Designed miniproteins, single chains, continued (5). Designs and how they scored, part 61

Each design is a single chain, and the fold is of that chain. pLDDT is the mean over its residues in the fold that is shown.

## One batch from the design tools (miniprotein)

Design m18104
Fold by ESMFold2-Fast:
Structure m18104 (fold): chain A 69 residues (1-69)
Amino acid sequence: KEKEEEAKKKVEELEKKAQELFDQAMDYYSKGFNSDEETRKEYLAKGKQLAQKAMELLKEGYKIREETE
């Protein structure tokens, strides 16, 4: 049995990394809205990729939480 404290640390690390990626995605979206059409499209695509990576990390955290039940 994995100790609950170790599971919490892993989840916190994943959530922290996901938050960083979401913050980066929001920065790209903000820059996109203030850019020309071509640059906007590029920044929005990068923001979407970062948001997707953040979601994958949150999914990993969710699985760890389920394993500790």
Scores: mean pLDDT 79

Design m18105
Fold by ESMFold2-Fast:
Structure m18105 (fold): chain A 78 residues (1-78)
Amino acid sequence: MEELEKLVDEKVKENREKNPATAEITRSLIRAEVEAGADVKELIELLKNKSIEEITSYLVSRILTDAIDAAFARRKAR
């Protein structure tokens, strides 16, 4: 967790001037993924190897897919 938090802070700080909205979204998405039980090692790998835009795109796609699946499941359970 300490390594992940440090990498998130560094990545957000580095990208704040160039793309502040994406930087803050990426921080929020990583936090949400950790709270959902995501693999910390996978998140560390993304932060080391991908641009902030690539990370945001990947995590948004993943969260959106999960949210759509959950919405369809809830509609059937109603």
Scores: mean pLDDT 74

Design m18106
Fold by ESMFold2-Fast:
Structure m18106 (fold): chain A 91 residues (1-91)
Amino acid sequence: SLEIEALRTYIRYLDALIELSKHKETNEETKKIADTYSHLESELEALLEQSPRAREIIEEIAEKASVLGNNLEELEEARRLLEERLRELEE
């Protein structure tokens, strides 16, 4: 479903952001990750335009993760919550 595709794309997007957050210096590897991030951000925006339900799920998860008050911890928690929700939708 489009919802499952959007959530999978968001997980990949968060993976790229988490990787970038852990790097202190810009090099060829971080440039490759940044390119992946930009591509996934564009894909995600297109999918969310087509699936209001996926947008709702992502917004709920982002709000729950924001309670941690730390960008890296928020991203990692959001990723875990998304994997849980995706599993439920794939059942």
Scores: mean pLDDT 76

Design m18107
Fold by ESMFold2-Fast:
Structure m18107 (fold): chain A 88 residues (1-88)
Amino acid sequence: SVDDLVAQFNSLFNQAKKLLQQAAASTDLSEREKLLQEVQKVLDQMDALYAQLVAAKAPISVLLDAGGKLTLLKAGLVALQREIANEK
């Protein structure tokens, strides 16, 4: 159901957000790289769930919220990846 997809999406959003916060707080370069790889895997799962929400014809308000969450996480991932690249 759409409600089940939304619940799964929000669970993954919370997981990705925690991983990004851990990566941002870490002073260990290797730990940061591993955490960002985990964020990417969660984002891939969220992209798949977003496609399922679209296919299920979820309300536009649900799609806008999900899309906004994906955009926010992707921006955070890119920013931290750039910081790591500059530290190498």
Scores: mean pLDDT 89

Design m18108
Fold by ESMFold2-Fast:
Formats: C-alpha cells, structure tokens, sequence
Structure m18108 (fold): chain A 66 residues (1-66)
C-alpha cells in the first residue's frame, strides 16, 4: 500500500501523517520540504516522476483515508 511504502522511508509514526498531507501537496518539492525526505525518495515512495503524478495520487489516497 501507499502507507507501507511511505513507512519504509520515514517510519511508521510519520507515514500516516505524510499520506494524509499528500492531499494538500502541489509538488514533489513541497512534499520533500514538508517531511524532510529527499525528492528522489518522494518519487520512489509514491511512484511518480512529476507534479502531475501528485494529483493522480491524491485522488487515490483520498478514497482510502476518507
């Protein structure tokens, strides 16, 4: 799951907060800066390459976290 991938890079206690916060994210850089993970790790964890991927992923996450 997305949460499991995020937990692999930031730890279990931060993973849920990071997943919830993706709803507000507009860019890979914004996620990187907010959570102290590198842009490369954000790309890998979410399996995205650009900011368009962030928008697609937000929709998927909202269906799980709502």
Amino acid sequence: SLTDKIADIVGDDKAEDLVKAIDQATSIKALSKEFGVSEEKVKEAYKINDDAGVQVLKEAVLKVTS
Scores: mean pLDDT 64

Design m18109
Fold by ESMFold2-Fast:
Structure m18109 (fold): chain A 96 residues (1-96)
Amino acid sequence: MLKFSNQELVESVDLSKLSDEALEKIAQITGLSVEEIRERIKQGRGLSAYSEVLGRREPFTLHEVTEEVPEKYTITDGDKKYVAVSVVSGALIPLP
């Protein structure tokens, strides 16, 4: 699993601005439906995914990437690419 240092994290993306296609990928990572994700965003609640690094569910943030990243980590939204990064470990969270 790839990891980002805190110095490589610029800012988290506002999930409410993502397309339905990007939210479907986040649904696969979280095990939630797109509707449940939208409800969590509306409530100001964070999202969590299962992490092999921690052996448990952990909160993550979404970050825009300009570099080539393996497809298993890549969430596309139009012409932009995003990765899910663990808040706890700094590891990239793979798509299922």
Scores: mean pLDDT 67

Design m18110
Fold by ESMFold2-Fast:
Parts: structure tokens; sequence; C-alpha cells
Structure m18110 (fold): chain A 83 residues (1-83)
């Protein structure tokens, strides 16, 4: 549905924004660069799995958004600790 497409676009945009922030920190020679790269790669793999479950109708939009937001907050915490 159009609502499901919007849900996916907002989730993917939010993930992309945090990954771009990690790339900025890496360019600034952050001592946490390797940890942040690993966390970003893990988030991408988990997002691919969540998107697959959502598209298959195995989880609701609310469950998808909750799981994405939980993972984004974990990544944002790591980014804050690296700044």
Amino acid sequence: SAEDVRTLIFAESSVTAEIMRIHVLIKQNSPHADELREAADQLQDEMDALVAKFKAGEITAAEFEAQVNERLEQLRKLIREAE
C-alpha cells in the first residue's frame, strides 16, 4: 500500500542519515571508527531482515517501526559516545 511504502521510505531515510553521520566521524579520524562501521553493517543486515518480514506480512507496521526505532536509538547512542 501507499502507507507501507511511506513507512519503508521513512525507515530507510532514517537509517541512511545515521550511516552518513558515521562516515563523517570516520573522515574526522574518530578512534571509534571500526566499532561504528561494524554497528552500521549490523544495522543494515537487521534492516534487510525486518524489511523482508514486513513485506511478507509477518510483522505489522507498528512492530516494524518499533524495532527500527529501537535499533536506531542503539546506533545513535554509539554515535553520541563517539562524538
Scores: mean pLDDT 83

Design m18111
Fold by ESMFold2-Fast:
Structure m18111 (fold): chain A 85 residues (1-85)
Amino acid sequence: MTLEQQQKQLDQERDENTKLLDEFLKKVDELINSTTDEEKKQKLLTLKESFKLQMNMFISLGVMTPDQTKKIVDGYLKELNEIKS
C-alpha cells in the first residue's frame, strides 16, 4: 500500500469505530434514562464509563480494527443485557 492508501484506510477504520462507539453509548444512555431502579442505573453508569475509558485508550492508539471494536462492543452489549434483565 502507498502511504496515502494506508492513511485513508486508518481514517475509514476510525470513522467506523467512532460510529460503533456512539451507537453503543446511545443505547446505554436510553437505558439509563428509562431505568427507575437506582441500582441498575448505577451499574449502567459504571458500564458506560468503563466502556468510554477502554475505547478512548484504543482509539488513541490508532490501531483498532472495526472487527476488534465489534468484539469489544459485543462483550459490553452482553453485560448491558444482563443488567437490564
Scores: mean pLDDT 77

Design m18112
Fold by ESMFold2-Fast:
Structure m18112 (fold): chain A 71 residues (1-71)
Amino acid sequence: MIDEKVERFQKLADELISLLKKLGKEDEANTLKKFRDYVLDYVNATRDLQLLDDAISVLEKKLEELKKEME
């Protein structure tokens, strides 16, 4: 259901934004906020579940890469 995926996307985005800020990557955090807002606006207008799934995958990949940078 789209609402459940939207919630998942928002939680992932918020976690990444918080982590980027803690790492001092404020420019990346601001870029991610804009990405979040664009995706949410687009999905709300189009109901494009494929784009939402792709966006979730992008955020999960970014989170994995940040975890590697923390080591």
Scores: mean pLDDT 80

Design m18113
Fold by ESMFold2-Fast:
Structure m18113 (fold): chain A 84 residues (1-84)
Amino acid sequence: MSPVQQQILDIESDLSLQLMGNSIDIQTAKRKGDQDAVLQAQRNMANSLIQGGQAILAIPGASPADRALAEQLIALGQQILQQL
């Protein structure tokens, strides 16, 4: 595996953990009936997606496929924010 591929996998692993945490926060807020906390946790999830995509785009030598994935992550996060 190349050093660039390892850096991308490390970002993807960190993003996966962040998304899991955000998912738990959403479920906890829903259980409590705290609508403001639900919206905040959804906003945090969207921001995690945007930051993950930006981190991949910042890697020198990222492939066109990696850049396309990063752009999709950013677009998804932005779409989530627009729906809130």
Scores: mean pLDDT 88

Design m18114
Fold by ESMFold2-Fast:
Structure m18114 (fold): chain A 85 residues (1-85)
Amino acid sequence: LEKKVEEFKKEADEKLAKLKAGEITADQVLRELVTSVSEFSTSLPSEKAKELLQKLGEVARQFKEGKITPEQAVNEVIKRLEEIA
């Protein structure tokens, strides 16, 4: 689990760097990270996977409503993954 969380953090940092460089959009970063989290969730018990995906859905909603920045959304996703690992 810890190794997968470290890989996710590395991917998130790489995506944020591309976002800051203007190579990808904030929506693309969020969608790619959602895909990575969904793949990660297949390694978790069903209850933990469901909880993680619900928290991710809440973060995505706040981002769509303009309540948080893309960087804040990514950081919340990382925090939720660390809490589960």
Scores: mean pLDDT 74

Design m18115
Fold by ESMFold2-Fast:
Structure m18115 (fold): chain A 91 residues (1-91)
Amino acid sequence: SAALRQAALEELDRIEKEAEEIKKEAEKEGILTEEFEKKYEELLEYIEEAKKWLEENPDAPGREIALELASVTMKYLNLKLLYEELKKKKE
């Protein structure tokens, strides 16, 4: 439905904003590594691809929308885990 598609787009925007905040914190802490930058760039690419898929598939069932969001969420969790690991190495 259009409502589910809109909710998915809003969730993707939320993930992007949270990822940008984590990147800013990593820059401030001096832990913005090449590995972090690569994973951040990969996450942004996945978000862009998911948004494009949602625009190209307006009649997509909720289960398929959920799978696209799950893919982005997994990339976001990987970025967060790397951030936590990098912070621990500096403590």
Scores: mean pLDDT 86

Design m18116
Fold by ESMFold2-Fast:
Structure m18116 (fold): chain A 115 residues (1-115)
Amino acid sequence: GPPPPKPRLAIGVVVSGDPQEIEEARKAIEELKKLFPDIEISYAIIVDGKVIDYDEGPLGRAAVDTARAMLEHGARTEIEDPEAVVKALREATGEVTLGFGSVEDLKKLIEAAKK
């Protein structure tokens, strides 16, 4: 039969607006795509309550919606167990949404995925 569809990951990232931090967020997202080639990854980057960059289509909309929810609730996503998050992503069979309150939290996930 046909191969099963790839699991989908929507990522929302909140950043301070520093051009360096925005560029670090973009690089981190591209690195996640390389570390999880079997996952379809979409993203939204938020600066000062505004979406500055995102994927088009339904998966990008999910990332934007997640990022907006984080902003509305003042939520900071702290990854307390990045290795458990990596395991959950590797075992994913459907749609997953992750929100990051900082680029550092996203970087923690990448470092755990490299192990």
Scores: mean pLDDT 73

Design m18117
Fold by ESMFold2-Fast:
Structure m18117 (fold): chain A 88 residues (1-88)
Amino acid sequence: GPRYQTTPTGVEFDVEVSDVLGEISRRLAAEGVSTDPEKVAEITRRVTEEFVEKGRINPESVRRLAEFFESVGLPEAAKAAREVAEKY
């Protein structure tokens, strides 16, 4: 079964990235959205931008989050995270 600190590709991420992923998952569940790539990207952009603006994650960790999304086959979410990192 899946493990909390193991990705499909073995990519490791820090506590800030983990917190952002948790918030993205909560918002997707709250909106009743299953797996729409555009909606995942939109929520990723919003959550990541909010965390950067509040000083809860730095742009370098956001780039690592984008690498994680690419590693798990979510290119739309990866692009959204990269766009946020480039803005800040």
Scores: mean pLDDT 73

Design m18118
Fold by ESMFold2-Fast:
Structure m18118 (fold): chain A 89 residues (1-89)
Amino acid sequence: SSVTPEEVASALRVLQRQYNLDEKLVEKAVEAILNKDEKSAAKYVREAARKAGLPAEVLRAMADLFEQAGMNEVAKALREVAREREREE
């Protein structure tokens, strides 16, 4: 099944509320996602995830959603953050 950029942006906003992600970073990430600016999306999603200290399992679930939306660079960035978190645990 295909995931749309709009669905991924919606999921990111749910995570923003659940984990108290930085509002400005999420706004920039959502704009980049909807504009298909994968490089900027990867940067802002990575910064928001690191700042919030998201669990590795949540990062991997997010990466899978971005990959299903065709945003492979964002998925790669999130998987790198997940590996960093697993090394700290």
Scores: mean pLDDT 85

Design m18119
Fold by ESMFold2-Fast:
Structure m18119 (fold): chain A 72 residues (1-72)
Amino acid sequence: SQARQVTQLLLQTIKQVNELLKKGDFDKALELVEQTEKQLKETVTDPYTLSQAQSVIDGMKAKIEEEKKKEE
């Protein structure tokens, strides 16, 4: 199932992003999210699955921006 593969990719990306945020590596966290977003846009053909994945990606980007601003 494409949805299952997308879910596994998103869960792995979330885990890696959280580890990078804990280290204060905001630029690497954003780079990883952007790479995952590009992969999803190139590979996911189901519009509903892509829309759901995009919501998660947007949430991760927002979290990275919020955490970076809190360091200031």
Scores: mean pLDDT 85

Design m18120
Fold by ESMFold2-Fast:
Structure m18120 (fold): chain A 62 residues (1-62)
Amino acid sequence: SQEEIDAALAKLRAAGLVTPADEPILREVFEQVPLDDKEAIREKLRELGVPDEWIDQILAAL
């Protein structure tokens, strides 16, 4: 849901893991893949050129 995606993005922003500029890309990923599907999120972020180390931090914070 949009509320779950908004909450996830707010959490990542509070943790300093994403900037406002990164949020549209992450929102697109979270709209295409369930937030509980960590492997699918990892694959999508990797396709977008996000480093594995940063992906691990994002997934741990969700």
Scores: mean pLDDT 82

Design m18121
Fold by ESMFold2-Fast:
Structure m18121 (fold): chain A 60 residues (1-60)
Amino acid sequence: KEGVMTLDEIEITENGVVVKKGDTIKKVSETTIEITKKDGSVVKVTLDPALIDTLLSKTE
């Protein structure tokens, strides 16, 4: 990409989901996570269990 963006406080996953500082991640099933944004918006994402495990580890 010819453009560069600063991602200091942003975490991204394999399926393009963006998690910012202040967001909350909750595992709701073996293949589904729920991300609650700082504004109260909720996003449900379906992923492989291994990817969910990796994401939860990185949010520590």
Scores: mean pLDDT 60

Design m18122
Fold by ESMFold2-Fast:
Structure m18122 (fold): chain A 65 residues (1-65)
Amino acid sequence: GPVTVTGEAVLRSTGESLGPVTGTGPDRAAAARDAYEQAVDLAVAAGVPEDEARRNVEVVVTRVE
């Protein structure tokens, strides 16, 4: 069934929090990927180029439902 992954988007190089993310998908892997894409979007909105955001962003998972 559908899975929700909740966490904080963080820039790995600095430890800076970019904000909360909530990924959803048909399984845990899909939900985690959705959360990661939201984290990348937050980094890009903060001024990080997309290619650097993809190498430097992580999702610190706080909840899986």
Scores: mean pLDDT 86

Design m18123
Fold by ESMFold2-Fast:
Structure m18123 (fold): chain A 79 residues (1-79)
Amino acid sequence: MKYTFLGLDGKERTYDSKEELIEAAREDLQAAAKRYGIEIDVSKLSDEEIVAAARGLATASYLGREELMKQILEEIAKK
């Protein structure tokens, strides 16, 4: 089964497994968190929360919405 995901760089990528998609989403989430100095413990998040956060960050990044990126990261950090 193939899984398609939009990355922080605005490029669509296809993965062979859900596990590969989740790892890519985790990397994007961690990269964005580091950029804004926000601490996120991804081990406390569900796979669905990680994917949803990374998708939101990719959209906000593409639109240049820095404040929205920070809001998404802060909301995830509270979990």
Scores: mean pLDDT 78

Design m18124
Fold by ESMFold2-Fast:
Structure m18124 (fold): chain A 93 residues (1-93)
Amino acid sequence: KAEEHLEKARKKVEEAYKKSKDKEAQELLKKALEHLDKAIQHYKQGDYDLALKHLEKASKYATKGMTIDGNEEEKEEIHKLISEAALAAEEAR
């Protein structure tokens, strides 16, 4: 369940990363992907607290990267997906 929300969030951030033409935005979105991967790993291990902390970091990096690209619609969608993943992880605690 939460894994599906995390996978959706990861795919959306990966899409933004591939679409970005700005090197700084790409680096920030790459960091967001790294934190999403760590969140998925910790969630699978039953460490929901660390999963949530990595989701917080992923949201921060995704927001910064998307702000550089100036795409507010994609930023809102990524926030929604990460929030859905965080809610699912919190419910699993």
Scores: mean pLDDT 80

Design m18125
Fold by ESMFold2-Fast:
Structure m18125 (fold): chain A 99 residues (1-99)
Amino acid sequence: TERLEREEQVMREAFEQARELVEQGKLDEAKRVYSNLVMRLAGSLDEEEFDKFFEKIKRVVAEEVEKAYPGDKDKVDQMLAQFDLAVEDVKKMVKRLEE
């Protein structure tokens, strides 16, 4: 329980950093922030916990992006697409390392 609360705090801080990067037009840097967050969390969780946490993270990202860009669907979609790419990149890296 306490560990989960700390992981949520780390997520919130990463989302704020990514939001600032997106506002500056630095989508690739925002992608790196998400990739680093996912790698940090993935390295500490088993496969089932990782999948559940991924779904939770994606939902929170969607919520935070919508708050940052209310009514700007193109930016919301672009940011969510960057997050999905970051997640897939991390999954590929984890599989490669566990070969």
Scores: mean pLDDT 68

Design m18126
Fold by ESMFold2-Fast:
Structure m18126 (fold): chain A 55 residues (1-55)
Amino acid sequence: SADEEEVLAHLSELSKGLSEEDQRKLLAVWMQSLAAGASKEERLAALTATAEELR
């Protein structure tokens, strides 16, 4: 879906400059938010917040 494409594009962008371990942490947040049925906005915010904490 367009929403999933946007979330995955954002995940890919945030993964740049992170270690492999930190990239796995972002992937875990993505999977958790998907399983929880979170909105696109909530998922984007969670990924951004997690990436900022890992930098």
Scores: mean pLDDT 81

Design m18127
Fold by ESMFold2-Fast:
Structure m18127 (fold): chain A 75 residues (1-75)
Amino acid sequence: LKQIASLGAVGLTMGAEEHVKEKIKEILKNTILPEDELVVEATSGNGDRLIVKAKGKKGEKADENVEFTVEKNAL
């Protein structure tokens, strides 16, 4: 979905650590599939950790999942 692709850029301002910001951008840029087909969802899990999922639809493989675990040390 295109709206979720835009979330990648918005995630930069969500107070996520630089790791998440760069990873999301890399997925959108380095992904073989078109960015408008890329689904990015971030979920808070494991207490102080944030889980970010990026799902591809086509490109080379359908439903390609990429999980990032980032310490959400909202100090």
Scores: mean pLDDT 46

Design m18128
Fold by ESMFold2-Fast:
Formats: sequence, structure tokens, C-alpha cells
Structure m18128 (fold): chain A 90 residues (1-90)
Amino acid sequence: TITATLYIDGQPVPMTLTQQGDSWVGQVPADGLLTAFSLPSSYIPADLAVSVNGQQVALATPAQIGDNTYIGFATPVAVKAGDTITISAA
């Protein structure tokens, strides 16, 4: 397992990700507006795809800061606690 940091309503919120095949899957810990997340850069696939509750979401260009990659959403996503986030290769 790895820990992602979600940025919900401007607040950093940790989310545990579990590997399922070639994807990382986690559940959103809090309700709010999800604008970005970060992961250690070693866990970011070359062709990054992100889905929320099975719906693929558009991403802004990832930015690496130190050992972490920050991924913004092109449009902020309204999330609820228990929503599923899947991170995979496209």
C-alpha cells in the first residue's frame, strides 16, 4: 500500500492506495471539492489515467516537486466520503 495526498477544499487529506493489478485504488476519506492529488513520483505511470467512481476525469499537466508528483484535475471534482479513486496507465 501507498499513501496519496488528496487536496479537498484546499486541505491536504491522506488516502491509502492499494495495488489491484496494474492500478492503485483508494477510497475518498472526506466530502468536498477535489482539485489535486500527489503521489511519490516512482508510483506515477508514464500514461496516467484517473477515474472517480468509474468515470475517467481530465487531468492537468503533472508537476514534480521534490520526490512527489502533483496532479491537478482540469475541472474540480465533487467527491463524497467512500468514493473510489482509481489510478492506472491509460
Scores: mean pLDDT 79

Design m18129
Fold by ESMFold2-Fast:
Structure m18129 (fold): chain A 86 residues (1-86)
Amino acid sequence: SSLEELRERERRRVAEETAAALLLVGAAIDARWLEEGRIPEEEIAAVREAIERDERTAREVLARDPTAAIERALRVLREERERLEA
């Protein structure tokens, strides 16, 4: 396997983890809007279901600690930058 193949695989992993992290952020925003009473009563059940679905999907990708996944992604990006600057 070439270095280019390793980089492409890692970029895909980072992209998938970033997308999953964004689902968690979106779910947190929706949860806050539910708490603040911003969601119409008729839509509350659907929004709660969407939050649970998005959190479940993200957990499947990010394992149990999203902070570790975010830190890994940031480290990969930093290492790639340093390598290109060398």
Scores: mean pLDDT 76

Design m18130
Fold by ESMFold2-Fast:
Structure m18130 (fold): chain A 87 residues (1-87)
Amino acid sequence: GTLVLTEGSLVVRDKKTGKEVTLTTRVYTGPDPAAIAAAKAAVEASLKKGREAAEKAGYEVLSETLTTREVPASEIEELLELGINSE
């Protein structure tokens, strides 16, 4: 079956050190439109919370992205073999 990744990435900069950090939220779903819509909503909520937390912690938000893509078979195999759970 087709596996779909909805990924949100937030790039923040520490205002004191100038260091950049990427905060990533990933949700894996089947290709069902309702499941993808729910994943997008969840990632969007996570990004909002991440922005608020970063700002409170003294970070500057540099960029925010939200993407949805089909997961290639090679990536699925890697995730299964290594037991990697995306946040």
Scores: mean pLDDT 80

Design m18131
Fold by ESMFold2-Fast:
Structure m18131 (fold): chain A 94 residues (1-94)
Amino acid sequence: MEERIEKIVELVQSKANIPREFAEEAARIILKYKPEYSDEEIAELIVLAYKLNISLEDLEKILRENPKASPEELKELMLQADIDKGLALMKEGI
């Protein structure tokens, strides 16, 4: 597990300037629910989550609620979650 997490973190760092702590914890969460995903697929999901400002808690919720989702389907769910959050904030008038 740790060896695989380190490889994923290195892939994430090669793609974007993301904090190592975020990359490590996101990799642990994704591997907990989706150990079948490739290191590259996991790295892409971490980069997307960080760019969309998705918290580690929200990431775990998406993974837990979608146990059969493909990496592509998870990317769509993450994008939808970001849109839904934006709409909720506008609706509340805060």
Scores: mean pLDDT 78

Design m18132
Fold by ESMFold2-Fast:
Structure m18132 (fold): chain A 79 residues (1-79)
Amino acid sequence: DEAVRLAREAVRRARAGDVDGAVRLIDEALRALSRHLSPLEVEILEGMVLLSIGVGNVIGDPAAGAVVAARLVERVAEE
């Protein structure tokens, strides 16, 4: 539940324009999830998160990238 809480807070921060705060909370949520996932699962999820953030930067909407990354972490944490 901590990873879900952190991911939801990251969405709130990103929507408020605090992209740096959102990215920090996404990292904390990934760290919380890594305690319950295999190393390969962590690497796949981290890769998908980094891709979402990178695409957001390329299209000029880093907040949208952070929201997508946070929602991805939230979905994995809810399983």
Scores: mean pLDDT 82

Design m18133
Fold by ESMFold2-Fast:
Structure m18133 (fold): chain A 78 residues (1-78)
Amino acid sequence: GPSRKELAEKVLKTIEENWESLSPELRLTAEVAREIAKFLVENPEASDEELEEVALEFLRRAGAEEEVAKLEASKAAL
């Protein structure tokens, strides 16, 4: 099957191709997914915990406090 890097590259391409058609409500989610996919292309062996930290750092820098709280709550529920 495709490698993690190939899957991440496909995700990046899909986000880029559909960027203009994304609703404003989905843009933050798509930006997070794009940052994770970019990191995964460069670091295909990255753990799920490393990917979560990439997402959290992006959300913190974007000022998305509610989304940060949701991710932290999700981690605590596991």
Scores: mean pLDDT 75

Design m18134
Fold by ESMFold2-Fast:
Structure m18134 (fold): chain A 67 residues (1-67)
Amino acid sequence: SEEEEQRKAMAEFRDALINSKKVSEEVAKKTVELLKKEGYSEEDIKFVELGVKNDDPNENALEAKKE
């Protein structure tokens, strides 16, 4: 399914951003802009943004505060 493939790609991109941490703010912004240009929905773009900001409250809530 197209929706499933998109979600999977977003999840992989999210994990790459978290694990790599070498992705600069500029590169992250540029990627979001490209996603918008290619017709990705706000929901999909938000999913990628949440990955950058640790969107898992159960796992990362305490760790995000500790940072």
Scores: mean pLDDT 60

Design m18135
Fold by ESMFold2-Fast:
Structure m18135 (fold): chain A 101 residues (1-101)
Amino acid sequence: MSIDEIFDRLLSTDRETLLRNLELLYEMYKELNLEPVVPLDRSASVDELASALLLQAGDLFLELMKIENNVDVPDLRNPEWVAAAIKRFTELYNEVEKKNS
């Protein structure tokens, strides 16, 4: 799955899709030995799930940028760092989705 296809899924307002995407992001955090920024609450509202999903996807992307570029502070204006983060995020998402399909 491409990064564009991943973002299309993240824009879903369907509760089941939001929960599935949150579970995939949680598995990505586990693969990196990182803690999610918000606990998974399956009883949360659609708006709360969507907010948690966007927050965690953004956090995970910045963490991957730090890891892949061996830096302490991410910089979204650096095209090489952004490209490395996109590549690793896409690879990890596809690996986790395949394991959980």
Scores: mean pLDDT 79

Design m18136
Fold by ESMFold2-Fast:
Structure m18136 (fold): chain A 66 residues (1-66)
Amino acid sequence: MTPIQQSIQEFVESAEQVLAQQGVAEDDRQRIVDAIRQILQDSAKKGLTQTVYFSSLDKTIVLKPE
């Protein structure tokens, strides 16, 4: 697993925990988590340092090229 893929996976796991603590249903959590993962994967493909902020989670992730 690349460092970028690992960072995305760790962020997604953290986001799922936050959503679970907020009482979001499992089906809705899976959909939201899949959307976040897709956004981060698409950002990582740009080959430039990308900073992504998710206001609903108050979380930021920085994706750096390898």
Scores: mean pLDDT 75

Design m18137
Fold by ESMFold2-Fast:
Structure m18137 (fold): chain A 72 residues (1-72)
Amino acid sequence: MEAELVGDAVAAALKLKPGEKARVEVDGLWVEIEKLGEKKFKITANREEVARKVKETLERLGYEVEVEVEER
């Protein structure tokens, strides 16, 4: 489940243009992704582990990522 959510969030992020947002939700876990610039994202998630994995994946692809966690 967590791996599927992370994969879906990354896929959604890669389709965004600067200024766009996407939200992915699976089984009460959610990630909101905002593209701040061509190489920069902001992610907000209700689980730190999910936020960290999305950040790590996007950073490996050459993006800069800001992270917020709203609910644990």
Scores: mean pLDDT 80

Design m18138
Fold by ESMFold2-Fast:
Structure m18138 (fold): chain A 62 residues (1-62)
Amino acid sequence: SAEARAAYEQGIRLLSEGRAEEAAAQFRRSLELDPDDPVYGPLARRYLAEIEAGRAGIHTVP
Protein backbone atom coordinates (compact mmCIF):
# COMPACT_ATOMS: atom_id res chain seq x y z
CA SER A 1 0.00 0.00 0.00
CA ALA A 2 3.02 2.31 0.08
CA GLU A 3 2.69 2.65 -3.70
CA ALA A 4 -1.06 3.34 -3.39
CA ARG A 5 -0.29 6.02 -0.79
CA ALA A 6 2.38 7.58 -3.04
CA ALA A 7 -0.05 7.68 -6.00
CA TYR A 8 -2.74 9.23 -3.80
CA GLU A 9 -0.30 11.88 -2.48
CA GLN A 10 0.73 12.72 -6.05
CA GLY A 11 -2.95 13.07 -6.97
CA ILE A 12 -3.53 15.51 -4.10
CA ARG A 13 -0.51 17.60 -5.18
CA LEU A 14 -1.78 17.75 -8.77
CA LEU A 15 -5.31 18.60 -7.62
CA SER A 16 -3.97 21.46 -5.45
CA GLU A 17 -2.29 22.79 -8.63
CA GLY A 18 -5.60 22.66 -10.55
CA ARG A 19 -4.46 19.69 -12.66
CA ALA A 20 -7.66 17.67 -12.29
CA GLU A 21 -7.09 15.31 -15.26
CA GLU A 22 -3.59 14.37 -14.05
CA ALA A 23 -4.86 14.06 -10.48
CA ALA A 24 -7.61 11.67 -11.68
CA ALA A 25 -4.95 9.46 -13.33
CA GLN A 26 -3.04 9.26 -10.02
CA PHE A 27 -6.19 8.45 -8.01
CA ARG A 28 -7.03 5.69 -10.53
CA ARG A 29 -3.49 4.36 -10.16
CA SER A 30 -3.84 4.36 -6.35
CA LEU A 31 -7.04 2.28 -6.68
CA GLU A 32 -5.38 -0.12 -9.16
CA LEU A 33 -2.47 -0.66 -6.74
CA ASP A 34 -4.63 -1.23 -3.65
CA PRO A 35 -8.42 -0.84 -4.04
CA ASP A 36 -8.93 -2.19 -0.50
CA ASP A 37 -6.64 0.29 1.29
CA PRO A 38 -8.74 1.31 4.33
CA VAL A 39 -7.54 4.95 4.21
CA TYR A 40 -6.43 5.78 0.67
CA GLY A 41 -8.94 3.59 -1.19
CA PRO A 42 -12.05 5.50 -0.03
CA LEU A 43 -10.25 8.85 -0.34
CA ALA A 44 -9.03 8.15 -3.89
CA ARG A 45 -12.54 6.99 -4.92
CA ARG A 46 -14.11 10.15 -3.45
CA TYR A 47 -11.72 12.55 -5.18
CA LEU A 48 -11.98 10.63 -8.44
CA ALA A 49 -15.80 10.82 -8.29
CA GLU A 50 -15.62 14.60 -7.71
CA ILE A 51 -13.27 15.07 -10.68
CA GLU A 52 -15.46 12.82 -12.87
CA ALA A 53 -18.52 14.89 -11.88
CA GLY A 54 -16.71 18.05 -13.00
CA ARG A 55 -15.66 16.31 -16.22
CA ALA A 56 -19.30 15.37 -16.97
CA GLY A 57 -20.33 19.01 -16.51
CA ILE A 58 -17.71 20.10 -19.06
CA HIS A 59 -18.97 17.43 -21.50
CA THR A 60 -22.56 18.72 -21.30
CA VAL A 61 -21.50 22.32 -22.16
CA PRO A 62 -21.25 22.55 -26.00
Scores: mean pLDDT 75

